# Ledger of designs, part 109: designed miniproteins, single chains, continued (2)

Each design is a single chain, and the fold is of that chain. pLDDT is the mean over its residues in the fold that is shown.

## One batch from the design tools (miniprotein)

Design m7787
Fold by ESMFold2-Fast:
Structure m7787 (fold): chain A 95 residues (1-95)
Amino acid sequence: SSLEAGRKGGEAALEEARKIPGVRVHPDATPEAAMATAIGAYRAVESAGELTPEQLKALNEGGRERGGIFVDTPEGARAAGKAALDASEKYGGGG
């Protein structure tokens, strides 16, 4: 059931991402790709303090290739990543 927990966490992350200004979801997004791209964007912002346009482009290329999320602002990246981390904790981080 670890796969089911990951799927539920990813679905929760997708639902939250759709509510965040400056965040867009790939039409064919999988729960796993959405979680991975959101967490990746969050870690990039936390490590750098902010993202350059080139770093945002690189993150969005990853989102396009994996069928995940796209972020247009550092604030969107932080919010999407926090939602993904919260979903991971709620549905799969407790084991």
Scores: mean pLDDT 73

Design m7788
Fold by ESMFold2-Fast:
Structure m7788 (fold): chain A 78 residues (1-78)
Amino acid sequence: MKEEAIKKMKELAKEKLEGTPDGDLLLAIFVSALEELKDKFEPKDIPIEENVKIFLKLAVEEGVLTEALAERLIKLLS
């Protein structure tokens, strides 16, 4: 379940960031943050877009992402 949710979050990020300015860099940052926080992030049985928002909030709380970068990712991935 956790691996499938993370895979779907990565697929959503790739789809949403493809063709955007800095999309490849933002995707790499998002995937790197997921790997860094994999033991602290517990996906819930909710829509993947909501799991992405929960994850980005966790990444800011843990100091892995800045608030500004997380807001940019939320706008692009929503």
Scores: mean pLDDT 81

Design m7789
Fold by ESMFold2-Fast:
Structure m7789 (fold): chain A 83 residues (1-83)
Amino acid sequence: MSTKELYEEAQSNEVDEELAKQLYENMSEEAKEKFKDLSYKEIGEAVKKKKLLYSEKRGKLITLEEDIEEGVKLLEEAVKKVF
């Protein structure tokens, strides 16, 4: 199962222990640190509440904070390239 498929499964279904382990293994290092102490149910809730997101660019699950930081960096780089 791909990381994208794992993410879609977690959004649509209840997250069991095995699915939670697979989600955790496919997290970014920052996401792993943030979610390391959460139960499998809490990991499932993080996916459903958009606190844990699938990043197509990275092929990994990332935090909402990482997604925001990536967006800010792209905007800053775009502005600097023009001026």
Scores: mean pLDDT 78

Design m7790
Fold by ESMFold2-Fast:
Structure m7790 (fold): chain A 92 residues (1-92)
Amino acid sequence: MLRELAEEIKELLKKALEAQKNGDTEKGLEYQREIREKLRELIRLAHETGRLEELARLLNEIEKEIFGEEEEVEEVVEDLRDALAELEAVEA
């Protein structure tokens, strides 16, 4: 489940980046909205199942997909940064 959501997020990121590069800002923002919804679902499921180590790995994988293209998906970058910071604050 978590890996499936992460793969969906990665595919949507590719679509968002292509839409932005093609000048389709409206479509790019719609993809970013879907990404943010799926990202919140991923985080919620990881907390519910205690799979925080897997969540951290998946969030890092997603961050790598947007490396060097953060300007195209600014809303997603903010959500990823916040989620990673929250995980770092959790005591083991």
Scores: mean pLDDT 78

Design m7791
Fold by ESMFold2-Fast:
Structure m7791 (fold): chain A 75 residues (1-75)
Amino acid sequence: SDSQRAARLTGAVLRWMADNPGVSAEGKVILFDPAAEEPVRLVSVEEALALGGPEPSSSTSIFEKLPGEAPVRIE
C-alpha cells in the first residue's frame, strides 16, 4: 500500500540523513533508487524532471525509483 511504501522510504531517508549529518536538502529532491550504487542521493529539481519524475510539491521532495519505472513522488 502507499502507506507502507511511504513508511519504508521515510525510514531509508531518515537513516541516510543520520549517516550524512549537516547535508542540506533545501531546493533539492531526495531520490531513492535501491538498484543504484548510492540508493539515497540528492539531485536537482531539473535532474529529477529529466528522469520523468513529477514536479516537487515542496522545497524538498522524496522520489522513489523502481527498476524499469519513472521516479514517483511519495511525500
Scores: mean pLDDT 58

Design m7792
Fold by ESMFold2-Fast:
Structure m7792 (fold): chain A 62 residues (1-62)
Amino acid sequence: FKMPSLDDAVAQLTPEQQLQLADLYLESGELGARLSNDPDILEASQAIAEQIRKRAAEQAAA
């Protein structure tokens, strides 16, 4: 994960691509957290995915 630059990268995507990215981040984070035994990975991926989805929904509605 490259969380420090993720927001800038997300801003360049279409709402549909943002939703796909959010889904991938959430799924990878859930699996990664379980395999690595690091709940912080899950929390970080969920926060990122939620922010991406919120942004995508706002842009799709505009």
Scores: mean pLDDT 73

Design m7793
Fold by ESMFold2-Fast:
Structure m7793 (fold): chain A 76 residues (1-76)
Amino acid sequence: MRLVATPSEDPALAEALERELADPGFRNALEGLLLLAIAEKNGGPEEVIKKAEELLAKASPADIERARAWFEEHTE
């Protein structure tokens, strides 16, 4: 059902991220970055890239920086 496997390295980080996802600005930034990563791996439908840009434009630069740091830590 919910995520039952949290990173053993930083369990507090996983809990903090759940709280941050409740914030619309951070959520928009994170979703935008995820869509960009998907588009890059798939050779990018331009519609997905545009959607990601719209979401990132709705987030503050600080939210984008935080989401990018989270994404870099949790993505391969």
Scores: mean pLDDT 68

Design m7794
Fold by ESMFold2-Fast:
Structure m7794 (fold): chain A 95 residues (1-95)
Amino acid sequence: SKEKKIEEIERQWEEFRKKAEEWLEELRKSPEPVAERLIELAERMVKASEEITRLLIEYIRTGDEKYLKEAEELDRKTLEETEPEVQELLEKLEA
């Protein structure tokens, strides 16, 4: 049960990572300052998702709710700090 849950989380993370890398590669083709800032924010979100994945796996392995709480807090903070700016910058890129 635990191993299958870990495999599912790892699979979801890997799929997200690949999609994020593809999107970042597309953004890197744009020389515009807006694209540069989007890359920085996207890289921050990818790193946060990596850490969240690690914390969730530790929670499944140990049953220690501290890992779940840390993952939930990191997820919330990352979304609050990045999502509004990402939306504004995406609208400025338009293409």
Scores: mean pLDDT 84

Design m7795
Fold by ESMFold2-Fast:
Structure m7795 (fold): chain A 86 residues (1-86)
Amino acid sequence: SDIQKLLEEAGKIFKEKLSKDKSLTEEQKEALIEAADYHVAGKRPSPEVEKRIEDAVNSLSEEQLKRVQEIEKEAIEEAKAKYAAE
């Protein structure tokens, strides 16, 4: 579906931007990438994986959290722009 293609593209852009960011630790990046993959796949992580993701997210500073939110918005906007043109 068009929605699924949008989610897949947004997920790809999000992971690329997140991987290049220098303000996040490797552990924070890995957890956020894993969370994004589950979301795009429409799957719920196991309780063990969910806890690992929660621990990583809870380790984010206020500044890091704002940066992640910025990257997420940019990824969604870029994905929408790609699929707004036929």
Scores: mean pLDDT 83

Design m7796
Fold by ESMFold2-Fast:
Structure m7796 (fold): chain A 57 residues (1-57)
Amino acid sequence: SMNEKVIEAFIETARDMGFPKSEIEELRKRLEEVKPQGPSAMTDVFGEFVREYIEKT
């Protein structure tokens, strides 16, 4: 589905950014939880995930 492709795109981006496997698994879980709300909600979750990382580093 389109939503599955969006999730895989965000996961690939997180891997490219060097996120550890445990954080990527947590990201996948969060994206799957908001998947029924559509791509906008998934984009918001990804943005928050990246922001949390930047704030720590």
Scores: mean pLDDT 81

Design m7797
Fold by ESMFold2-Fast:
Structure m7797 (fold): chain A 102 residues (1-102)
Amino acid sequence: MITVEVPASAEAPAGGTGIVEAKVTNQNGGRTFAVGSSIPKGKAPATSVGISGDLVADGETGTINISVGNLAEDGIAEVVATGSDEAGNTATATSTVTGKPA
């Protein structure tokens, strides 16, 4: 089984870019998997979501950096992090990101 964890809430500068760190653990051994992010949900005007991270080996924890940009002042985005292995096992976690005014 795989586990994905994100902070329940995070902040991004309004009009800039914030980073949400997702922790992905490959549990119960035997697989290396790639990880990704899904489409942001909620009140996310012009939100762009990028992802960076490496494959996570069996029994290890990797970190994915999910970039959230172009959030309005006090705007809210839901970012869903998804981990998957090559056998088709998946796990998801959601973070609520708030735009912080300058």
Scores: mean pLDDT 63

Design m7798
Fold by ESMFold2-Fast:
Structure m7798 (fold): chain A 80 residues (1-80)
Amino acid sequence: MKEIAEKALEVAQKLRNGEITPEQAARELYKLAWEAFEKGDVLTAQRLNRLAKRLRAGADPQEVADEIEKFAEELLKKVE
């Protein structure tokens, strides 16, 4: 899960800085959700899917970036 958390933080940073579009960020979050599901973490997969869906529905990219960062920090704490 550390790898998923680190990739999620990268997506959040790029989204916040305008380096990627909300659609690109949503695609990356769907990929991370699939990886989490394959590793058996269904709750992480569901949360990432919800964040991706919100971006595609037109949610504020800055707000979603904040939520991704908080979620990724929670995941990083679980590996300690």
Scores: mean pLDDT 82

Design m7799
Fold by ESMFold2-Fast:
Structure m7799 (fold): chain A 58 residues (1-58)
Amino acid sequence: MGVDRAIEEAKKMGSDYSLGMALKARTLAGDRSVAEEAAQAFRKAGRDDLAEEVLSLL
């Protein structure tokens, strides 16, 4: 439940970086379908390094 709460808070804040971090945590927890969304959030935040890192988990 902590990951879902983090995703909701990130969306409420409008923070692409926080959204990327929350979606990365969900990917690491076993839901790889959100890895692309995490990467897109990191790219919008200007963090291409983190986008490449999360995609490497696929």
Scores: mean pLDDT 78

Design m7800
Fold by ESMFold2-Fast:
Structure m7800 (fold): chain A 81 residues (1-81)
Amino acid sequence: AKELLEEAERAGEAGDIEKALELYTEALKSVAPEEARPAIEKAAELVLEGLKNPEKAEEYEKEAIKLLKEAFEANKDKLKL
């Protein structure tokens, strides 16, 4: 789990935010809820950096938030119930 999170962070730093989000999504399915929340926050910060590109900002934000929302809901539902 932590390896996927760290790989996601590196992908984000390299500017491959879509790959980073996919890695975060996969990691979130297997980590504890306390670890899931910080990962979601980091992914959100990457989206915020992407918003600096006005041409793709709106679409990119919606796409990333949708992925994060689905990953978070699936992870929380599985862990809680």
Scores: mean pLDDT 66

Design m7801
Fold by ESMFold2-Fast:
Formats: sequence, C-alpha cells, structure tokens
Structure m7801 (fold): chain A 77 residues (1-77)
Amino acid sequence: SLAERALELAEEAIRLAEEGKKLIEEGRITEGIGLLLRAMGLLFEALRLAKEAGLPEEVVEALRRAAELLGAKLKGL
C-alpha cells in the first residue's frame, strides 16, 4: 500500500541520515552530505505518499518536520 511504502521510505531516510551524520563526524564530509541529501529526498517522497494515502495529520507533520530539520542541518554545512 501507499501507506506501507511511505513508512518504508521514512525508515530508510532515518537510517541514511544517521549514517550521514556519523560520516561527517568522522571527517568524511562529502560522503556524509551525499547520504543526508538522499535521506532528504526519501523523506519528501514519503511525505507525498503519506498525504496520498491519507495517513493521520500527526504522521504527515512528523515527516514534514523531519525533512525541515534535515534541510536546516544541510544549509548549516
């Protein structure tokens, strides 16, 4: 279902974001930024699918906030 796909993409995005942060902390900046950008893309796709699937507003808002926070971190690099 669209709902299941949205959650799968959100989970993958979280994993990539955590790995990207770790790479940046280790000085592997370019690789880390690459993973954070991919994570952000997956979060926006998950957000679109969550809206289309009619997931609760709380879930949609959580995905939107996650994407905004990740974008703010990327802008700060």
Scores: mean pLDDT 85

Design m7802
Fold by ESMFold2-Fast:
Structure m7802 (fold): chain A 92 residues (1-92)
Amino acid sequence: SMNEKLLAAMEEQAERSRELFERLRELIRNNADEKEITKTFIFLGMHYMAISAETMIMERRGSKEDAERAREILREVEELYREAKKLYEEYL
């Protein structure tokens, strides 16, 4: 279904968010270029924003199970973004 495709996309975005978080940590640890550190943080924020909007769609148009799954994915990415924000603020 369209909802199954959206959930699959959200799970892919969550996986990408995990990769971006690990990349951010590595870039900061290695004193990488500030521009690359900032871009990685921005890209993680963009995935968080996308998943947030997609969760709203699932809450309004999906089943109760779909909405609950979407909220689980959102909670994971929200926590990754929160941790990334702390790392980025400490880096600055």
Scores: mean pLDDT 89

Design m7803
Fold by ESMFold2-Fast:
Structure m7803 (fold): chain A 100 residues (1-100)
Amino acid sequence: MVTPEQLEYAEKAQEAIQAGDYDAALEYFAKDEFLRMDKDGDGVITRAELRAYLEEENGPLSDAEIDAWLAALDKDGDGTITLDEFLEYMEEVRNAYLSS
């Protein structure tokens, strides 16, 4: 279920896309997704929070599947995902699409 803050970020991301402001769109999209994963609001995503988020949408997942998601998002390997790491991942995904 979506919080009011998640709805606001999602709406702002769509508004930014329609306005052609793709930098703002990326930031709002990343903040929306990060807020959905960061259940405690501590500013980092733990393995447990990532599991809870993914299992709410996809059903039960194996440890190997969660490890694969962490490996993609956790750039420094500290076992947590920061907003900066998530933004870097989103920027890499965007740049890959733009280079195609």
Scores: mean pLDDT 72

Design m7804
Fold by ESMFold2-Fast:
Structure m7804 (fold): chain A 61 residues (1-61)
Amino acid sequence: SMEEKKREEQIDKVADSIADIRLEKLRAQHPDLVLTPEEVQALRDKIRDEVRAQIEKIRAL
């Protein structure tokens, strides 16, 4: 339904926002950590997937 689609879009946006915040915090805590753009993207994707999995776990309750 359109309501389910809106919920999925909201969850995706929330997961992306949390991933961005976590990545910024990690980089701020480790300013000497030199990462390529590709490594930054891979790390962000990993964090996002972990956040998404946590949200899905809560939804399954």
Scores: mean pLDDT 81

Design m7805
Fold by ESMFold2-Fast:
Parts: sequence; structure tokens; C-alpha cells
Structure m7805 (fold): chain A 59 residues (1-59)
Amino acid sequence: MNYREMAREALEAGKTSLDVTFAGRPATLRFVPDGDKVRVVLEVEGAARGVEVDVLPAP
């Protein structure tokens, strides 16, 4: 699945997070506003820290 397209669609829908599956495990994409951009942070179930995976323009 293309997580970047899923993240863009969720942002356009006004969501602050999106539940996804990553490598067969539950995960959450979290959208953090940063001026005219939005940081995309991947939080995988059981992981101690989220990882920034993309930066998208604000819709």
C-alpha cells in the first residue's frame, strides 16, 4: 500500500491520524502541523518511538 497517498487523502479529509497496517502489524500515521506543511510520523504497535516518514504540503 502507498502510505503517502493514504496520508494525503486523510489530510484532505481533515484527519489528525490514520490507522494503517505496516509490515503486517497495526500502525498509526500521525499528522503534525508545521506551518504550511504537515509532518507524517509512523507509530508502529509495540515501538518505543515514532519515526518521521514524510512531509506533506498542507491541504
Scores: mean pLDDT 71

Design m7806
Fold by ESMFold2-Fast:
Structure m7806 (fold): chain A 93 residues (1-93)
Amino acid sequence: SDRLRQQYEELQRNLEELRELTRRLADRLSAADPQAARDLVRAVEEVISRGEVVPEGVRVLREALERLESDPSASAVDVARETTRRLRELAKR
């Protein structure tokens, strides 16, 4: 029972984090490239629908936001395009 409870709680935390990170990244994109923001959200929805790759999706989004926070010269649009491509690859597994 403890393992199932821990797995369920971990999945819930990962889903909440995935949605929050997606919102943060998409919000930064919406003014610069609304299409890139839409493509990112769609790729995240595909990752969520696969379930088992959600923790990997969280890592991908976390890395993207950490890059944007640590490098003010980084293009949010370029980082988002790379992130979207990685998420689409995860969703195809």
Scores: mean pLDDT 83

Design m7807
Fold by ESMFold2-Fast:
Structure m7807 (fold): chain A 81 residues (1-81)
Amino acid sequence: AELEKEIDRLLAELEKAVENNDYQKVSDIERRISELLAEAGEKATTPEEIQRLGDLAYRVSQHLERLRRKRGEKIRKKKEE
């Protein structure tokens, strides 16, 4: 599906932006992913569509949680100064 391909592409760009410490781009990509998932949610009408969207959203949330945890660790270390 076009949505899944677009999300996978954005997740790859997100990893690269984090690696480059480009937090503005990280924020922009996270917003774009949220917008795409929200649009797909508005269009999902069958239980099967809702389940597939839920599975995709779960994969995205796991990826974002990992990145947020890494960011949180950096913040905690700086606060210990």
Scores: mean pLDDT 74

Design m7808
Fold by ESMFold2-Fast:
Structure m7808 (fold): chain A 75 residues (1-75)
Amino acid sequence: MEEKIKELEKEMDELVKQIRTLEAGYQAALAAGDREKARELFREMVDLGVQLIHKATELVILKRELEKEEARRKA
């Protein structure tokens, strides 16, 4: 269980880094007046954001399961 939590945290960190890179590109495209590029980058950020939410939800579920398992072992 802890290994899956660590793997999800690593995947989430990678998604956050990708989103930040796309956000920087989005701001640069807006500053350059390239609205088509800005829209494309925004859509990519939304797609990665949805993936991040799914992984965050899975992480919360796994952490709750780990807490329940620890409680059972200590009881």
Scores: mean pLDDT 82

Design m7809
Fold by ESMFold2-Fast:
Structure m7809 (fold): chain A 118 residues (1-118)
Amino acid sequence: SLLDKTIESNRELIRKETERTGDPLEVFGRIVRAFLDRLVSLGKLSEEEAEEFHREMVEIAEQAVSGEISLEEAIRRLEELARRLSEKVGFSEETRERLIAVLVAMLEEVVRLSKELE
């Protein structure tokens, strides 16, 4: 499916960039920032709103990588944040569920790679 291809493409991007940088959290932050900056350029978010969503998403990933929260709790928080973002930008239910699936898959890959690099 298109969703499966998008998930695999983003997982591959995280893997490839992490091989170059050694920092899967930094890679996650850059991908999320690029997505949010695109929403700003489309007039869907203010720069301030994009910065806040970026900060919250990166914080969730950092807490999951450190073990401060479980992966399950991090997924729950990221899903809630993605729902709030989707409501703010006016995404359809289908687009929201796709965004959630992609973000969750990226978070899981970041946590996996961070453990592998230790």
Scores: mean pLDDT 87

Design m7810
Fold by ESMFold2-Fast:
Structure m7810 (fold): chain A 80 residues (1-80)
Amino acid sequence: MSFNLVLPDGTVVTISADPNELSLDKFISQLPEEHEVLKLILKSLPEILQNKLVEALKEALLKGETVNLGELVVKLALSL
């Protein structure tokens, strides 16, 4: 399954995974190498926010939706 992810700089990346096998590390590994600072930020998020992010990304994979990463992270953080 796959979905389109819009990164904070406007770059669009296709994320492809089995929703049942998606982890934060597997997700981060699909982000482009030039986004190393973004990868470090994602790894530095509180565990509860990381878990909510992975669940939201699993839902996006199931639905094939386009997701804005920055907007999603802010929305999830404000729901804590």
Scores: mean pLDDT 84

Design m7811
Fold by ESMFold2-Fast:
Structure m7811 (fold): chain A 100 residues (1-100)
Amino acid sequence: KPILSKEEAYKKIKEASDRLIALAEQRGMEEIVELIKKAYENFLKMLELATDEQASKIAEIFLNALDEIQRLLERGEATVEKVKELIDKAMKEAQKILSE
């Protein structure tokens, strides 16, 4: 898999988060908007602490979670509980990368 630079990691997670927030806002899903915003803040802080290799892996974890949330939103299957579960799983996986 291509390794993202730390700068590319920041750019990609911001672009993906902004797009997903806009989609959730358009659908009137205010709690999901807040969950995505908080997740973005948390992942941004983790990227600040990460090496370039860790940052690439952490960014991929978050991008995969955002992609899954987008698919749920597009299918009309997004719930606060399911989105929170996906974010929590991604957070735990990213924290393991930082601790290694």
Scores: mean pLDDT 86

Design m7812
Fold by ESMFold2-Fast:
Structure m7812 (fold): chain A 64 residues (1-64)
Amino acid sequence: DEIDEGVAAIYHAIGRWAFEKGDLEGALALYEKALSILESLKNPDEQLIADVRADIERVRAALA
């Protein structure tokens, strides 16, 4: 679970990098991968889930 959570955190970090470079679609895809991993865990970091979900909403607002 710790390794999978770390992988999710890496996807989140790469997604933030993509967002800063203006790749909104790429950022969304990376955030969705991070969220999918976290939601597959039995006891995930709830703060990381909240942060990823907030970043997804931010990128969706930027795409509107």
Scores: mean pLDDT 83

Design m7813
Fold by ESMFold2-Fast:
Formats: sequence, C-alpha cells, structure tokens
Structure m7813 (fold): chain A 58 residues (1-58)
Amino acid sequence: GKLYKAIKDFESPSESFLSFKKGDIIEELKEVGPHFLLGKNLKTGKVGLILKSYLEEI
C-alpha cells in the first residue's frame, strides 16, 4: 500500500488507534473516510486507525 512517515509522536490510550513515534513508517491498508486511514506501523507490526494529518506521504 502507500507509505507514510509520521510527523509527530502519538501514544493511543485505545487499541482502535495506532501508536507511533515521529519518523515511523506507516503502510496504508485502507482509507477510512476523509480524515482517517487504517495503517500498519512497520516498526512495531501493529495495526490501527490514524488521523491523516499526522502523516506525510513518501
């Protein structure tokens, strides 16, 4: 899928949302509306929802 780079740290209190650190590479699995995507953090292997504004396409 498309690859993105996290532009900030985010620690989710919920399993539904993906936690990541600035610079982590996120693979898009599916778009979820205009503001979110379902992504996989390639460093941790975890999957969750991510706000697109936290990501930069690479």
Scores: mean pLDDT 85

Design m7814
Fold by ESMFold2-Fast:
Structure m7814 (fold): chain A 92 residues (1-92)
Amino acid sequence: ELAKKLEEAAKLLEEAAKYAEKGDLKKAIDKLNKASKILDDISKTDPRLKQGSDTAKYLADTLKKDPSKRKIVAEAARYGSELLRKKAEELK
């Protein structure tokens, strides 16, 4: 169950990265906030995932404050996606 939620969050982060690169900041922010919420919900059982939730929120706020950082945010979101996919694989 946890693995599936990590994969869902990873997919949302990857989608956020793609939207940020395309300049669709509204969709990128929406995807980052959805990923953050999933990670926040599961962080109640694994506190290490709280940092992931906080990071996703930070990236969303960064895009709202400074759209010029969209490439850096996209890189960070892809890195987070890869990390979550690796964690999900370890749980199988």
Scores: mean pLDDT 84

Design m7815
Fold by ESMFold2-Fast:
Structure m7815 (fold): chain A 86 residues (1-86)
Amino acid sequence: MAAERKAKALAEIAELEKKLKEEIEKIKKLAEEGKLSEEEAEKKIKILTARGQKRAAELAAEAGLLSPEEAEELIKKLEEKIKEIE
């Protein structure tokens, strides 16, 4: 039971990381093509990375890979980073 939940969470986190990398590469490509400024690209990448890390922390907490206290602290720090970038 617990091992299955952890395996599922790790698989979901891996898929999230894969999608995040694909989106970051897409943004970098748009910046290289001049469709997006370097500043706009960096801002978007920082927001996506922070949101991805927040979702990974939520998944890890749900699966018991991360304590609820550690997850809450990490999520709060990531929310602050997102607000500072916006």
Scores: mean pLDDT 80

Design m7816
Fold by ESMFold2-Fast:
Structure m7816 (fold): chain A 71 residues (1-71)
Amino acid sequence: SKETVEKAIDALEKGDIDTMDEYLDKLSKEYGVSKSDIYYSIQEALGLMRRGASRDEAVDYALSRIKSLGK
């Protein structure tokens, strides 16, 4: 879900790796995408925010990428 993506990005931003890993597991099972591909998508989203993208844009980017990879 979009909410789970938001929580994964928040955990990564805070450096809460254990909480992030729990959300990566949930997203991996929900979308049929590897944890590594989800992690990369979340890292790219955080990178976009650091370069001036809004949180909404970054979350939507990560979710779109995850959905595309799950096809």
Scores: mean pLDDT 84

Design m7817
Fold by ESMFold2-Fast:
Structure m7817 (fold): chain A 63 residues (1-63)
Amino acid sequence: MTPKERLEKARKLLEEGKYQEALDYLTPILVLFPDDQEARELAAEALKKLGYTKEAEIFPKAV
């Protein structure tokens, strides 16, 4: 699975309300490419939906 395919899968999981699964798909991208703005935005959205609002604020910015 390419990073692009993983981002699309995470986006679909967020739409389905599967926020933890979306984070699981985003984690390898964030580890290998911490500057990936799209991956950080999707992770921030998932964290906000799970109630981790303060943690979500760091993802739009590179820590």
Scores: mean pLDDT 73

Design m7818
Fold by ESMFold2-Fast:
Structure m7818 (fold): chain A 106 residues (1-106)
Amino acid sequence: SMEENRERLELLIELAEVLLKKIKDEEFKKKLKELIESARKLLNSDVEIEQSIVDGFANELRELLEEALEKGEISEEELKKFLEVIDLILAGKLEEARELLEELKK
């Protein structure tokens, strides 16, 4: 549903912001901030959030997570947890996604 896609995008943005707090590389921070800002702009404009927008953001975030691991910004264990949150969001398991996301904030 459109409301569910909006909620999925909001959770993906929150997950990306958790990643942003872990990143020390300034160029990487800039890329991640630009991705977050673009998605927030879509949410704030009350545009229809289609599944393709959610899937596109999730795929870009997955690529950034793999880059963060390669740069030593996150551990393999953290990567697995971030990817699990993305998979839960895309599967519509939003309550489970929120619980795991709160664990990542610690």
Scores: mean pLDDT 87

Design m7819
Fold by ESMFold2-Fast:
Structure m7819 (fold): chain A 92 residues (1-92)
Amino acid sequence: SEIDKLLEEMKKLEREIAKLTEEAKKAYDDGDIESLKKIYEEIQKIMDKMDKIRQQIIALKPSKAQMREMVLIESSATAHYLLVLELLKEAE
């Protein structure tokens, strides 16, 4: 279904954010503030893409199971985003 394809795209974006979060932790440990800032900006762009996909999914009237899956993907992505934001605040 179209919704299932959009959910798979969201999962791919969440995996990209998770990978960037690992890179952010390394940049923080290395004192590489410039790399940390660039990683944070990249995560913000991916979060914007995720929000657009969310809006598309909602417009297609997802099932309760599909809505739950979407929320779990977003929750994971948001947790990673907030962690990188905290690292950036501590580094500045």
Scores: mean pLDDT 90

Design m7820
Fold by ESMFold2-Fast:
Structure m7820 (fold): chain A 61 residues (1-61)
Amino acid sequence: SEEERAEFYRRLAELVQKYKDKIPRETLLKIAHEAVRMLEDGESVENVLERAEKLIKKALE
């Protein structure tokens, strides 16, 4: 739904902002793009955002 997509983009932007100075911008943008693709493939907002944050945390290692 449009409401779910709007919430997703808002929360994804918050996640990006949280980590913007902690990992390379290129890596962060790639993860954000993959998150959008997962949502388009029918994954839930919660599942996609949890997976995105896990990928970011892996990049911090």
Scores: mean pLDDT 83

Design m7821
Fold by ESMFold2-Fast:
Structure m7821 (fold): chain A 79 residues (1-79)
Amino acid sequence: SPVEKAIQLLKETQKKIDEYAEKIKKSKDPEEIEKLKKEAIDYARDTGYQVGTLLGIDPEASGEASKEDAEKKLEEALK
């Protein structure tokens, strides 16, 4: 079902963002950190958009919310 697929995407998104956060925390290269942050944010936005579409809600708003959550997690990882 679309709901089951959305739940799977949400779980994968959380896992991927956590993986990116760990890579960022252990990176010694500012350019690599910026690249990883961009990749994580783009991934979160795109998967959030897909979740919104599957659940019949505003996909753009869902994507933006997912992006914002990822940005907050990455900011925390850098502290």
Scores: mean pLDDT 85

